Designed miniproteins, single chains, continued (5). Designs and how they scored, part 96

Each design is a single chain, and the fold is of that chain. pLDDT is the mean over its residues in the fold that is shown.

## One batch from the design tools (miniprotein)

Design m19547
Fold by ESMFold2-Fast:
Structure m19547 (fold): chain A 92 residues (1-92)
Amino acid sequence: MEKKLEELKKEIEELIKKLKEAIEKEDEEEIKELGKKLTELMQELYELTPEEKKEEVIEYLTKKMWDLLTFKAEKYGVDQSIIDEVEAEQKA
């Protein structure tokens, strides 16, 4: 049902907004809880989407996840030493 898909999109948008607020407050417990709920709603949206529109939904979800990732990166920055450590571990 198109109405159910639109309702899920609205819930995803609201959760992203709350998750950004939790990130601003550095509330790690709330971030984990909201992140879990967001993942569950995104999965539900994908499963309820008709096959012919799944590509559009994947693009929509990818854009939302990218926006959230860039928000996090902008707020906390990227520690280059962490990146170097992860690469060294993978290379070993």
Scores: mean pLDDT 72

Design m19548
Fold by ESMFold2-Fast:
Structure m19548 (fold): chain A 63 residues (1-63)
Amino acid sequence: MTILEKIAEKTGVSLETVRKIVKKIRELGLDLSKEQIKEIAKETGVSVSTVKKIIKEYKKLIK
């Protein structure tokens, strides 16, 4: 199981959406501002809380 598949399963978000969000996290870094999180939420069509969950799960898997 890939890291993205694990995040999708734990968050209930589609694999495509998780892939888009993780790409943004990799481009911007893990130290995302509240404004950057809001912009990612807007671009991907998910809630800010969902983006935060994906960031949390991604951090757990990469350490």
Scores: mean pLDDT 80

Design m19549
Fold by ESMFold2-Fast:
Structure m19549 (fold): chain A 55 residues (1-55)
Amino acid sequence: LPPLVRGQLAAAEALVAGKSDEEWIRAGVEAGMPEDIARSVVGTLKAAGVTAVLR
């Protein structure tokens, strides 16, 4: 991977590692989102490695 892309992925992974999936799911549920949907969204973001882009 190009250095820039690798750096962005590493930053996204570090961000995800610093936040538990449970914390993200819990925040979504507290906002009124069903847990199933929150879990699906978190899973997709982690698989895609684009968490940093969404914030």
Scores: mean pLDDT 57

Design m19550
Fold by ESMFold2-Fast:
Structure m19550 (fold): chain A 80 residues (1-80)
Amino acid sequence: SVNDLIRRYNALAGEYADAVAAGAPQAEIDALTREIVDALVEAIRASTDPELVAALRAELDALAGVRPAAREKLEEHEAE
């Protein structure tokens, strides 16, 4: 469900914030980043709420603007 995808996104976002704050290896941050993109894309595709879709798209675009791993993963989804 969309709620399960949002819950997964929130959990991953927390892990990402903790990893960045702790200075975790780039590979770990990149892996979390890719999982966040997957969760956001799936939530966007599954949602019929335009306000929710706009909010999730803004988060996705913000992440893709600062993380190459997010941009690459988003481009993979857009190529489908």
Scores: mean pLDDT 85

Design m19551
Fold by ESMFold2-Fast:
Structure m19551 (fold): chain A 116 residues (1-116)
Amino acid sequence: RGLTLEDALKILIEFAEKNKGNWKEVFEKVLQKAREAYRRDEPLSPLEAAVLLVTESIITRINNKGVEETKKYFDELIEKLNAPEEVRKFLKDFYDYLISQAPEWEAERAAEAAAA
């Protein structure tokens, strides 16, 4: 976990750029693998680690700032990275997906914290 959120987004952008035409399908598979590996406490690839870091950052920001501020924050990060329009659309779809999952992940984290 030496990755910054900015580094994680750069990894995601580079991956999408290299996989033009099918990046959405490939990313969907990577996301499924990352979620399963995280739940099983298995070793993560750099791409899987980047996906998890972005997910954790979204949950934390939603808890602290709410959904709208979280969306704004990630939009600003994408703009700073000067990503192509197709990649920006992908990342927005990705954020919407993660935000939709946030209530379930938040409940899981709360249960874990209560057990500690």
Scores: mean pLDDT 70

Design m19552
Fold by ESMFold2-Fast:
Structure m19552 (fold): chain A 61 residues (1-61)
Amino acid sequence: MDKILKEAIEEAEKLLKEGKPVEEAIAEAIGIILRNVPLEQRDEAIEEVIKAVEEIAEKLK
């Protein structure tokens, strides 16, 4: 999970740096989680990714 979570966060950060909206970056990260994380861990992984992407977006302001 940690490896996939990091990959999802890195892709979202790339989109944010390219000037994409936070909503688009979050959607891409969630997509990576849904494709790669087992059902029983998805809710936790999605919450972690959303929090991390929002924190990165705040730092880029």
Scores: mean pLDDT 80

Design m19553
Fold by ESMFold2-Fast:
Structure m19553 (fold): chain A 58 residues (1-58)
Amino acid sequence: SMVERYARALVALFGERIATVSQAQIRDFLEKAAGVRVSDATIRRIRAEALRILAELR
């Protein structure tokens, strides 16, 4: 899914910092680097999925 694709990109870009990076930084990455504009709810889902992926890498 798109959420998983962007979540994996956030893990690659921020690593463990994804837990502390601001929603605004995630939005900026998606808009400027990935060329997508999404709702705040979708940004929260992408961060949640990224945190899930990081937990699997422990």
Scores: mean pLDDT 80

Design m19554
Fold by ESMFold2-Fast:
Structure m19554 (fold): chain A 66 residues (1-66)
Amino acid sequence: MSLGDLYAEAAVSEDEEIRKLVEEGKEKLFEGNEAYAKGNTEEAAKLFEEGREKYLRAVELLKEKL
């Protein structure tokens, strides 16, 4: 599956921990987009990486449940 497919499954997961990680990842992506729009590209890059780490952790937990 693509990373997007696994993310979609994690986002609709009934597991509260997985859903929390997905929501935290979304928050970091939103903050990163705001930083990027303001010209804070270095801060945006860090926020995007933090969001990616949250998504990967959610996917790892989802795989443990499958």
Scores: mean pLDDT 77

Design m19555
Fold by ESMFold2-Fast:
Order: structure tokens, then C-alpha cells, then sequence
Structure m19555 (fold): chain A 78 residues (1-78)
């Protein structure tokens, strides 16, 4: 609950795309723990967009998206 607001504040206040990408990755993990797969997917997609191609953040976000899709039994995401 409070943790979500903390990451949203980091995203809003930070100028660094990598810091913002890390905050989105962490936000996605919080939503995933809560079972809010829709918000977790949105946060992970934003992390991928902001992260450098091939970065640890991009790879971890992609892995977590894959895990969500498997759990929900959906064929594919955006």
C-alpha cells in the first residue's frame, strides 16, 4: 500500500530513465504479490520502455510478464 506510493513518487521525481525503470519493475513486483496482474503487466511494460535494451531491468520485467501469462493461461499480451 504505502510501498506503491513510494515507487510512484520515485517515478515522478526522478530524471533518470534507469531509476524510473527500476521503480516500475519494483512496482510491478508489488502488484504481482497482490495478484493484480493487469497493473503488474502495465508496470513491467513501462519498465521495459524506459530500460536500456538488454539491461537486467528489461530482462527481469520480460521474465515476470511471462510468468503472469503462464499463471493466467492467456495466449499472449500486448
Amino acid sequence: MEEIKEYEKIIEESKDPEVRAQAYLNLGKVYLKQGDYEKALEAYEKAIELAKPGSKIQLEAEINIGMILIKEGVEKSL
Scores: mean pLDDT 79

Design m19556
Fold by ESMFold2-Fast:
Structure m19556 (fold): chain A 74 residues (1-74)
Amino acid sequence: MSPLEKLLAEAEKRIAEIEARREELSAAQVSQEIHRVMEETLERAKELGLSEEEIDELTAWIIGRGLEIQQKLK
C-alpha cells in the first residue's frame, strides 16, 4: 500500500469514528475533531515527503468528507 493510500485509509477510519460518535459530541467538537484529523494527516504527509499532487489529492478528499459531515450537522 502506498503512503498516500495508507493515509487516506487512516483518515477515512478516523472520520468514520467521529461520525459514529456524533450523538456523543457537540457540533463544535465534531468540527474540531475533523480539523484535527486533517491537520495531523497533512503534517504526516509532508513529513513522509509526499508530492504536491499527492498532498492535493489527500487534502481534497479530507475537505470533501469534512464538508459532507458538516452539512449533516446543519
Scores: mean pLDDT 76

Design m19557
Fold by ESMFold2-Fast:
Structure m19557 (fold): chain A 55 residues (1-55)
Amino acid sequence: MIEVEDKTAEIADELNLASKILTDKEAQEKVLKELEKRYGKEVAEKAREILETLQ
């Protein structure tokens, strides 16, 4: 876990915080869009999947 996996772990941490604080779909979508911009579409899709499992 050097680059992609390491970034995924960091994103998961931020996503867990967002899911607990936001619970607002608009805010969640905004966070996911920023994740896609910073880390790429594949990472954002994985983050969205994590969000869905938390709901």
Scores: mean pLDDT 67

Design m19558
Fold by ESMFold2-Fast:
Structure m19558 (fold): chain A 61 residues (1-61)
Amino acid sequence: AAETRAAILAAAATLFAEKGYDATTLAEIAAAAGVSVATLYAYFASKEALFLAVVAAALAA
């Protein structure tokens, strides 16, 4: 659902901003969003795809 995607995106944006891309894991993002890693992969094919979505959302703001 849209809420799950938004939660993942918000968690990823926060963690990438605080820790940087290399130091942030998908497991940490999933935990922060309140979802499983499998659920995260259902919305984003890779860590790179998730990062691109975060950048795209920031540029649209």
Scores: mean pLDDT 81

Design m19559
Fold by ESMFold2-Fast:
Structure m19559 (fold): chain A 97 residues (1-97)
Amino acid sequence: SHMAAETRALLEQALRLVERARAAAEARDIFAFEVELGMVRILLGIAKLMGLEEAARVLGEVVELLEEARRALEAGDYERALALLDEAIARLREALR
């Protein structure tokens, strides 16, 4: 129960960060995107340190999607970047059910 509440809080914070990363990608602001990605990586680190296995698993998948989105943004493939971010948002929303 306590670990479930902590997992939910981290995943809800990650969802807000990924939504901001998506807005940065739409604005083609790679610097703002990198800031949001860095913050999601910090949440992954916190989940690992706290032993929140489910949060760490979900956040690990989200970080991989954001890393691919970053490469797509650097290549100028904005459609691919947004699709990867939408997938990350979908995974977070599913984990929060």
Scores: mean pLDDT 92

Design m19560
Fold by ESMFold2-Fast:
Structure m19560 (fold): chain A 59 residues (1-59)
Amino acid sequence: MEKEKKELVEKMRELAKEAGKLLKQAKESSPEEQPKLWKEMNEKMKKASDALDKYRELE
């Protein structure tokens, strides 16, 4: 239980860091690459949301 909760928190933190890096890259990228980076960022955010839902289920 506690180990699984801690792993989910760490996963959420890593996904947030990755999304932040992708957001920065998107701001610095050409208009042609920006939609692709935006999509990747949204996928990271969705996975973080899914991990948060699993964390709540372990409460």
Scores: mean pLDDT 79

Design m19561
Fold by ESMFold2-Fast:
Structure m19561 (fold): chain A 56 residues (1-56)
Amino acid sequence: SARADEIAARMDQAVKNRDIEEIKQVAEDHIKAAGLDEEAKEEVKEKLELYIENLK
């Protein structure tokens, strides 16, 4: 889905910057939108958790 791709791209950018705050910001922004399909929401949450864990 287009939204999932957009979130993934923004997440990838934040991870490359190793900016935990940015990662959370991107995830929260899109989760809050509640316009994502169920799959996209799960993907965002999983990526957020993995990225944060990997950065720490």
Scores: mean pLDDT 69

Design m19562
Fold by ESMFold2-Fast:
Structure m19562 (fold): chain A 78 residues (1-78)
Amino acid sequence: SVEEQFLRLLRELGPKKTPEEVYAALDAFRDEMLAKAEKQGNELLKAEIDAQYEQTVKRLDEMIATLKKKGKLKEVLG
């Protein structure tokens, strides 16, 4: 599923990436998925990709905010 693909990307990026690198990788992945959906003419898939991207960004933002509060941002994301 689209959700599983975004969650897999976040797991694969791991705790050694900076926040900027994680956001850049997420944007690049979303753009690649959208390009494939566009070539297929699959508007439903494009909508699902956009929805899952927004949810993934929200989860990442919440994680970064929590790590900043704990002073552990650099320990987890670089």
Scores: mean pLDDT 76

Design m19563
Fold by ESMFold2-Fast:
Structure m19563 (fold): chain A 95 residues (1-95)
Amino acid sequence: SEAKELYDKGIELFSKKKYEEAIEYFKKAKELDPSMSGILNYLIGLAYFKLEKYEKAIEYYELSLEEFKKKKDEAGIALAEENIEKAKEELKKKE
């Protein structure tokens, strides 16, 4: 799948700490396969968190949480909620 190839490239870029490039590949994967929106929005949120863009990280984690709730993915819900709290704590530390 082309979407999976873009996803795999995004993961590779993320592992190399090329977070902005990883975000672009995850966005392209999401455009080709919207069914991956839950996990892809989560990964975009993680990449923004690594870039210390905590407001953007929260935004994408909340989009991910909505998708996981629609799919009744309890593990995904817990993961998104935990990372929203982490991003809020980091935002609080900055100011």
Scores: mean pLDDT 89

Design m19564
Fold by ESMFold2-Fast:
Structure m19564 (fold): chain A 95 residues (1-95)
Amino acid sequence: MKEEAIKLLEEARDLLAEAINESTDIFQQVDLTLLLMEVYIALKLAKQGKFDEAAETAERVAERLRQLANSYDPTIAEKLRRAAELVEEAAKLLK
């Protein structure tokens, strides 16, 4: 199950990278890049066996992704909601 959590975080990372590339707004790109960095932190923590810290980081990322999705255009918002679902599921598997 920890391996599945890592895979879900990697899928969320890829979706966030796509969302950053599709965004034309510099402030959106900055916000999404900061969240991408937090996904990388969660991945690093999970790979180091720090599962509780990885889960807490993932939960914060999922909440922020859902908040941002409400203010973004529909194509980017859909990717952010999908990334949030993946990150939230990963957090559950890490506990």
Scores: mean pLDDT 86

Design m19565
Fold by ESMFold2-Fast:
Structure m19565 (fold): chain A 77 residues (1-77)
Amino acid sequence: SEREEKLREELIKGLKELLEDEELTEEQKEKIEEIIELLEEGKLFEALGKMQKLAETDLELAEKLDEVLRKAVEESR
């Protein structure tokens, strides 16, 4: 659907903006880049699942990932 495509594009944008955060560790950046690659391959639901798992296992990233998702959902309306 067009809404799913827009959500995917907004998630890619938000995650790429998050990668500009100099406070992120190299491991955190690698995990975010892996999610971006899934989104660029059109694997929206796999990417969302990986974001959720990352937020559950990395509490420092959880708030930042939740904000990226919230913004992407709002922008994709």
Scores: mean pLDDT 84

Design m19566
Fold by ESMFold2-Fast:
Structure m19566 (fold): chain A 82 residues (1-82)
Amino acid sequence: SMAEELKEKIEKLLEETRKKVKELIENNAPKEEIEKYLEEKEEELSKLLVEALKAGMEVSEALRYVGEATDIRLEARSKAKR
């Protein structure tokens, strides 16, 4: 279904975001670069979540994805050296 396809896209986006953020931190990327990347990915996630909700995704599931994205951001900020 459309909702299942959007869920796969959301999960892939979150996985790719975690992987790239970890890479940026390990390579001592500037905090500004990490923040810009997170902002771009948060915008993509927001668009996918709106479409998923329209396609019938449960609000509780959407909130779980928002929580996962928030955890990525908070961990990145705690580990960023600049």
Scores: mean pLDDT 85

Design m19567
Fold by ESMFold2-Fast:
Structure m19567 (fold): chain A 64 residues (1-64)
Amino acid sequence: MEDVEKTLEEAREALLEGKLEEAVEILKKAGLDAYAEAVRRLHENGVKPEEIAERVRKLAEESL
């Protein structure tokens, strides 16, 4: 995807629906590998999908 904001929004929606693998794939296809890796690591550490989605949102906001 060309719009980073749209990609982050779609990945968040997938995470909120509990679709972790789909969220990681969305981020990787957009070239946001660092965000995809962060999502994977949070999941491996037992963080809930809803909390992962919130952390991704804050990381994106800190980039503004």
Scores: mean pLDDT 75

Design m19568
Fold by ESMFold2-Fast:
Structure m19568 (fold): chain A 68 residues (1-68)
Amino acid sequence: MSEEERLAAEEAARAAYPTVEERAALARRLASPEQLAVLREIAEKLNEIGDNIDKAIASGDLSLAKLK
């Protein structure tokens, strides 16, 4: 849940002293659950496209159709 993600980010902030890398990681962890849900949906669609491409390459269909 968003509150638990925010709490984890606060714990990370208290545990970590300021570096550019840790600040960037903290900002990423503070991303809203709505933004994370959208990214998950995009990732799932990209993953399915990737799986279809991998299967086509493995069977030779994509290479046969594109390169012969």
Scores: mean pLDDT 60

Design m19569
Fold by ESMFold2-Fast:
Structure m19569 (fold): chain A 96 residues (1-96)
Amino acid sequence: SEEERRFLEAEAEVALYTMQAALWKRIADRYESLGDKEKAIEAYEQAINDYKKAIDLLREALPHLSPEQRARAERTIAGLEKDLKEVEERLEKIKS
């Protein structure tokens, strides 16, 4: 169905942004370890942006999910919000 297709496309987009955020965080962690503060900041900001996009997409999808799918999505949101907070806290420490 069109609804099933839209849901599948949304899941794929959430997965993509989540993977990109995790990759940017790893890149940022590496730049920080090398003392490249400017590149670390840029990469952490990219990670933050992609985590926020993934969270927003999941929140938008919540009203259209089954109870089981909604519970899984809410757990994923909680995990992404935790990862986002850790990156935001790291970025503030680097800027200070």
Scores: mean pLDDT 87

Design m19570
Fold by ESMFold2-Fast:
Structure m19570 (fold): chain A 82 residues (1-82)
Amino acid sequence: NVEEARKLLEEAERKLREGKELLEKAKKEKDPIKYAGLALQGIGKATEAYLLARKAKKLAEEAGDEELKKRAEEIIEEAGKL
């Protein structure tokens, strides 16, 4: 429950960071095919982070942990902006 939510959030945070890194690399890429590959990988990581954070939010709500719920909502919002 709380431990599971925390682990999911840690994984979501890691994937969100990886997604942001890939999208930043894409912005600096001049080759359109390489750009597309980096952008797709970055979006994929952001999507994984979003799904993990949504699951973590549900577990945090079930556990009554408002801090973990807030962290999950923050990741959901950030992933949605990518």
Scores: mean pLDDT 86

Design m19571
Fold by ESMFold2-Fast:
Structure m19571 (fold): chain A 77 residues (1-77)
Amino acid sequence: MSPEEIEAEQLLALARMQASIAKSMLEKGIKLSEEEIKRLEKMIEELREASKRVSGELKEELEEVAEELRKIIEESK
C-alpha cells in the first residue's frame, strides 16, 4: 500500500466517523456549530483531493463520503 493510499484510508475512516456523529446530532435536533460545519467543509476538500490520487473502490468510497458530508452541511443550516 502506498503512502497516498494509507492517507486516503485514514481520511476515509475519520470522515465516516465524523459523518456518523454529525448525522446523529442532526437526528437529535442538535444544530451543528459554525466551527463544526467549517471542519466538515475542510474534510470534503481533503476527500476530493485524496480521490484524485487513488483509483477503484477507494476513490468511489472517498467520493461517496464527501457527498454524504455535503448533504449533512445542507441539512445543518
Scores: mean pLDDT 83

Design m19572
Fold by ESMFold2-Fast:
Structure m19572 (fold): chain A 129 residues (1-129)
Amino acid sequence: SRVEELKERAKDDPKVQEFIDFLVGVRTRLEILLAEGLSPAEALRRILDAIISRVEDPEVRAELEELGRRIVAAAEAGDYAGLRELLTEFFLLLAKQMGVEGEEAQKLAEEAAELFSEEIVALLRAAAA
């Protein structure tokens, strides 16, 4: 899978591997909430609130809270292009907070954030249909 390929490329970077595992967990939890009958916006709000609540840096938390509001609004509006961009930005801010540093590690985190944002948008679009 593309996820296993990213993990293999990140094998010498435990922070990138931790970030990828985190994104797998986010997608899995979102799939469960959608299967339980939550709307796309409600499922996103629950996941994002849970993530944000664990962020100790108040400046990063405030930025994630603002992004989270925009993400939920984009989902409610069916703005899937905006949703993809906002999710990618949200995940990259978390990667930085998790200690992903250096040019190669940041490139892998960007590829992972884009991949999971695309997969999440596809799940939300399917659930909205």
Scores: mean pLDDT 89

Design m19573
Fold by ESMFold2-Fast:
Parts: sequence; C-alpha cells; structure tokens
Structure m19573 (fold): chain A 80 residues (1-80)
Amino acid sequence: MLEELRADVEALEANLEEAARLMIEEVGAEEAIEQMERNAELARRAAEEARAAGDEEMAEVAERAARVAEELKRKIEELA
C-alpha cells in the first residue's frame, strides 16, 4: 500500500500538466478542482496523524500527496 501510494504520487509529480488535462476531460474543471481540494485536505490530515504516530515515512508521502493535490488544483485552474 505505502509503496503504491508513493509510486502514484511520483507519477503525478512527473506528469502534473497531463494529469490536469485528463481530469478536466474526464470530470470537468469544477469537479476536478473540488476533488483535488478534498484530496489535499485528506492528505494533510493523514500527514499530521502519521507524524503523531511517529511514522515519518508515511508522513512524508502524505505531505507529498497534499502538495501534488494543491499543484494539480492550481494547474487545472490555469488550464480551465
């Protein structure tokens, strides 16, 4: 699970613009923005919980996921 999450985050980090375009085409810009906002909030909470539990590796991956969601949201807003 953690390795799969890390791989997904790395893939999104490498392909932000393409991922943003595909999300707009699949669900529309408004829904894509809302989804990324929800994902960013969930990831931030997960990072905080992981840090409280002493799981630095999970906290780092969750923080990266939150940043990716925020960057995707910004890119979707730029392309829309």
Scores: mean pLDDT 82

Design m19574
Fold by ESMFold2-Fast:
Structure m19574 (fold): chain A 57 residues (1-57)
Amino acid sequence: MKKAVAVKDVTVDSPAVLKFKKGDELEILKEYSDGNVVARNKEGRVGLVGKDMLEEI
């Protein structure tokens, strides 16, 4: 299982974008070649995240 930590807060109101806070652990489900990642947060929500907003652990 691939994990990453958020390096900043994301609070944008978009149904496609995952909301999280700096320091939250996310589970990486899929990576795309365009620099986007599909991830799940600890609450079980799934959405898109920019790869530049994550640090792999």
Scores: mean pLDDT 75

Design m19575
Fold by ESMFold2-Fast:
Structure m19575 (fold): chain A 72 residues (1-72)
Amino acid sequence: SMAERRRHLLETLRKMQELLSKPIDELLEMFAKKHNLPTPEEARKYLREKVNLKDDDPETIIKTVLVQELLE
């Protein structure tokens, strides 16, 4: 139903907004935990090697990639 689709969309947007409000360091800790990596530094290495995310990429790009990975 339209009401169920609207509810699902609002829940997804809320989750996305919550994650986007977090600092990068917290998002890296969450990513490390999700992938059973021992440290946020290992999470940075994983992102560099597996998704070709550069350390000097704009903060908005790094944050967007982390949020997308956490929502999957």
Scores: mean pLDDT 79

Design m19576
Fold by ESMFold2-Fast:
Structure m19576 (fold): chain A 60 residues (1-60)
Amino acid sequence: SAPSAERLARLQEINRLVSEAMELGEWSPAEIGQKLQELLAAGKEPLEAAEELLKEAREK
């Protein structure tokens, strides 16, 4: 079954935030992957983790 429109919108927003963080922070895909994994391991939801990555990129 297809995911809900709300779930698809969240996935699109997560992808947008991660891409923007990678551009602004000048991080490699490996560095982004490691940072995201650490945030998820700390109990962050995927959207929250992506928002935190973008915040860190903007502060750099």
Scores: mean pLDDT 80

Design m19577
Fold by ESMFold2-Fast:
Structure m19577 (fold): chain A 89 residues (1-89)
Amino acid sequence: MSEELWEEVARALVMMQLAIAKRIASKLPDEEKRKKLNETLDKAMDAVAAGDYDTAIEYLKEAIEISKDNPDLVRLLETALKTLEEMKK
C-alpha cells in the first residue's frame, strides 16, 4: 500500500469515527457539555481535513477529557487519537 493511500484511508476512518462521536455526543443530557464537545469535535474534524494532525490530536485530547464519564465515547475518541498519532510524521 502506498503512503498516500494509507493516509487517505486513515483520514477517512478518523473522520467516520469523529462523526459517530458527534452522533453519540448529540444524545448527552448535559447541554453545556454537549455544546462544548460538539465544538471541540468540529475543530478536530476541521484540523484532520486540513492535514494538521498536531492540532487535531490536541482537540481530540480535549474531547476525551470532556467525555471521560462516557466510556463508549472515550473508547471511540482514543481509537481516533491512536490513528492520528500513527499518521503523524
Scores: mean pLDDT 82

Design m19578
Fold by ESMFold2-Fast:
Structure m19578 (fold): chain A 55 residues (1-55)
Amino acid sequence: SSELKKLNEAGQLMLEALQKGEAPEVIRKRVEDALKGAPQETLDFAEWMLRRIEA
């Protein structure tokens, strides 16, 4: 589904940004941009993941 494709792309962006040592705020912006217009359930899952990085 399109939602799964967007999640996979966002996950790849997170991994790449983490490998480059980008700040959590930058990673958040990248993920938010990648998931723009995604369903609320997808956004909630991404938010949960981002909170793990920000902790």
Scores: mean pLDDT 75

Design m19579
Fold by ESMFold2-Fast:
Structure m19579 (fold): chain A 68 residues (1-68)
Amino acid sequence: MAPELSPLERRVLDLLFERDPEPVTPRELAEALGVSVSTVSRALRRLEARGLVERVGDGYRVNPAAVP
């Protein structure tokens, strides 16, 4: 029932889960995933709108309220 995650959105979530609870910057995610910062920023905005990630300072992490 939730909208299907794109392959990029899934990879972003997987990386954030691996580094939880540490925030990861869009630049760091872009370097790790081999994509542009702009591409990662769009994916992060979609994930944030779904409540799956939260912004912490200059980075993002998995939203604890979204993980049971």
Scores: mean pLDDT 77

Design m19580
Fold by ESMFold2-Fast:
Structure m19580 (fold): chain A 90 residues (1-90)
Amino acid sequence: MEKLLEEIKKDVLDFINKINKLLNRPEVKTIEEAIKTVESLKEWELPEDLKELLIELLEAIKNKDAKKAIEKYKKLKKKYPQLFPNGVKI
């Protein structure tokens, strides 16, 4: 479970840093910085539902809530499969 949570964390941070690259922003390495980054994005930079799901997922990872993190990650992959084509197998 902890290994799976760590893999989800890496996958999500990679995705957020791809957004940071596109927006010419520095890379983030912590969950707290990632949450701050997502919260700062406007509706024209990231769809509102995707933003909400990412924040919920990042908060679950921060709180070590593996069950909630897996649930949110699965929902995110279902809605936006193209963003995580080689994502964690669950």
Scores: mean pLDDT 77

Design m19581
Fold by ESMFold2-Fast:
Structure m19581 (fold): chain A 92 residues (1-92)
Amino acid sequence: SKVTVTPASQTVAVGDNVTLRVDVEGEEVKKYKVKVYPASDPSNLVFEKETDSKFITIKNLTTPGTYIVTVEALNEKGEVVAKDSATITVTG
């Protein structure tokens, strides 16, 4: 199985919406978990969503900095079978 997040990196302004595309390869993938956190504070989860949607919109990144997006592809049992990550740079 494979999951791919596009674009791998992007730069946005404070308050802009961020749009990501998720492409999935493999019949065992049923959904994926998307998490967004500041690179400086991985415990501060600013976005979390479980979905099967091809397009993800992240809103309200109001603090400038570098954010990491993680995508974990899940099978029907909820087990992680593939991962990908992307970076968002927010400028103020």
Scores: mean pLDDT 84

Design m19582
Fold by ESMFold2-Fast:
Structure m19582 (fold): chain A 88 residues (1-88)
Amino acid sequence: MEEIREEMDKGAAEVALAVLAATSEGVAKEVVLAALEAKDGEEARERAAAIPGVSERAAELAGKAQEARDAGDAKKALEYAKKAIEEA
């Protein structure tokens, strides 16, 4: 049952980021998609950093949003993703 719960929590975090991406446009959408589509925090940071106009701080926060997603923490994933948008 622990595995099922971990997968459900990860799914909830992924859905939360997907909704944020769907309601965002331009650079904000691309930053959230970096956190959503990357396989790890480093890839999310690198993907976000490759977006024109994205600051190093915004890229770091995108990496943290991905790490929170993988941990199944939907609240932290959204908090980091929203901060990444703000710092972009």
Scores: mean pLDDT 81

Design m19583
Fold by ESMFold2-Fast:
Structure m19583 (fold): chain A 61 residues (1-61)
Amino acid sequence: GSETRKKILELIGEILRTMGEILDLEKELEKNPEDEELKEELERLKKRKEELMKELKSIKP
């Protein structure tokens, strides 16, 4: 229904935003490969992306 469509679009938007943040952070890590804080933040964002994708897959029309 309409609510399901809205939820799907919102999740896609969040996934795209998270992917953008991952890309930006990966570029920073290329410049500072020894930065443990950047590595931790990148892993956190990757986990968030996985959870959002899992949530998206769990939605049925």
Scores: mean pLDDT 82

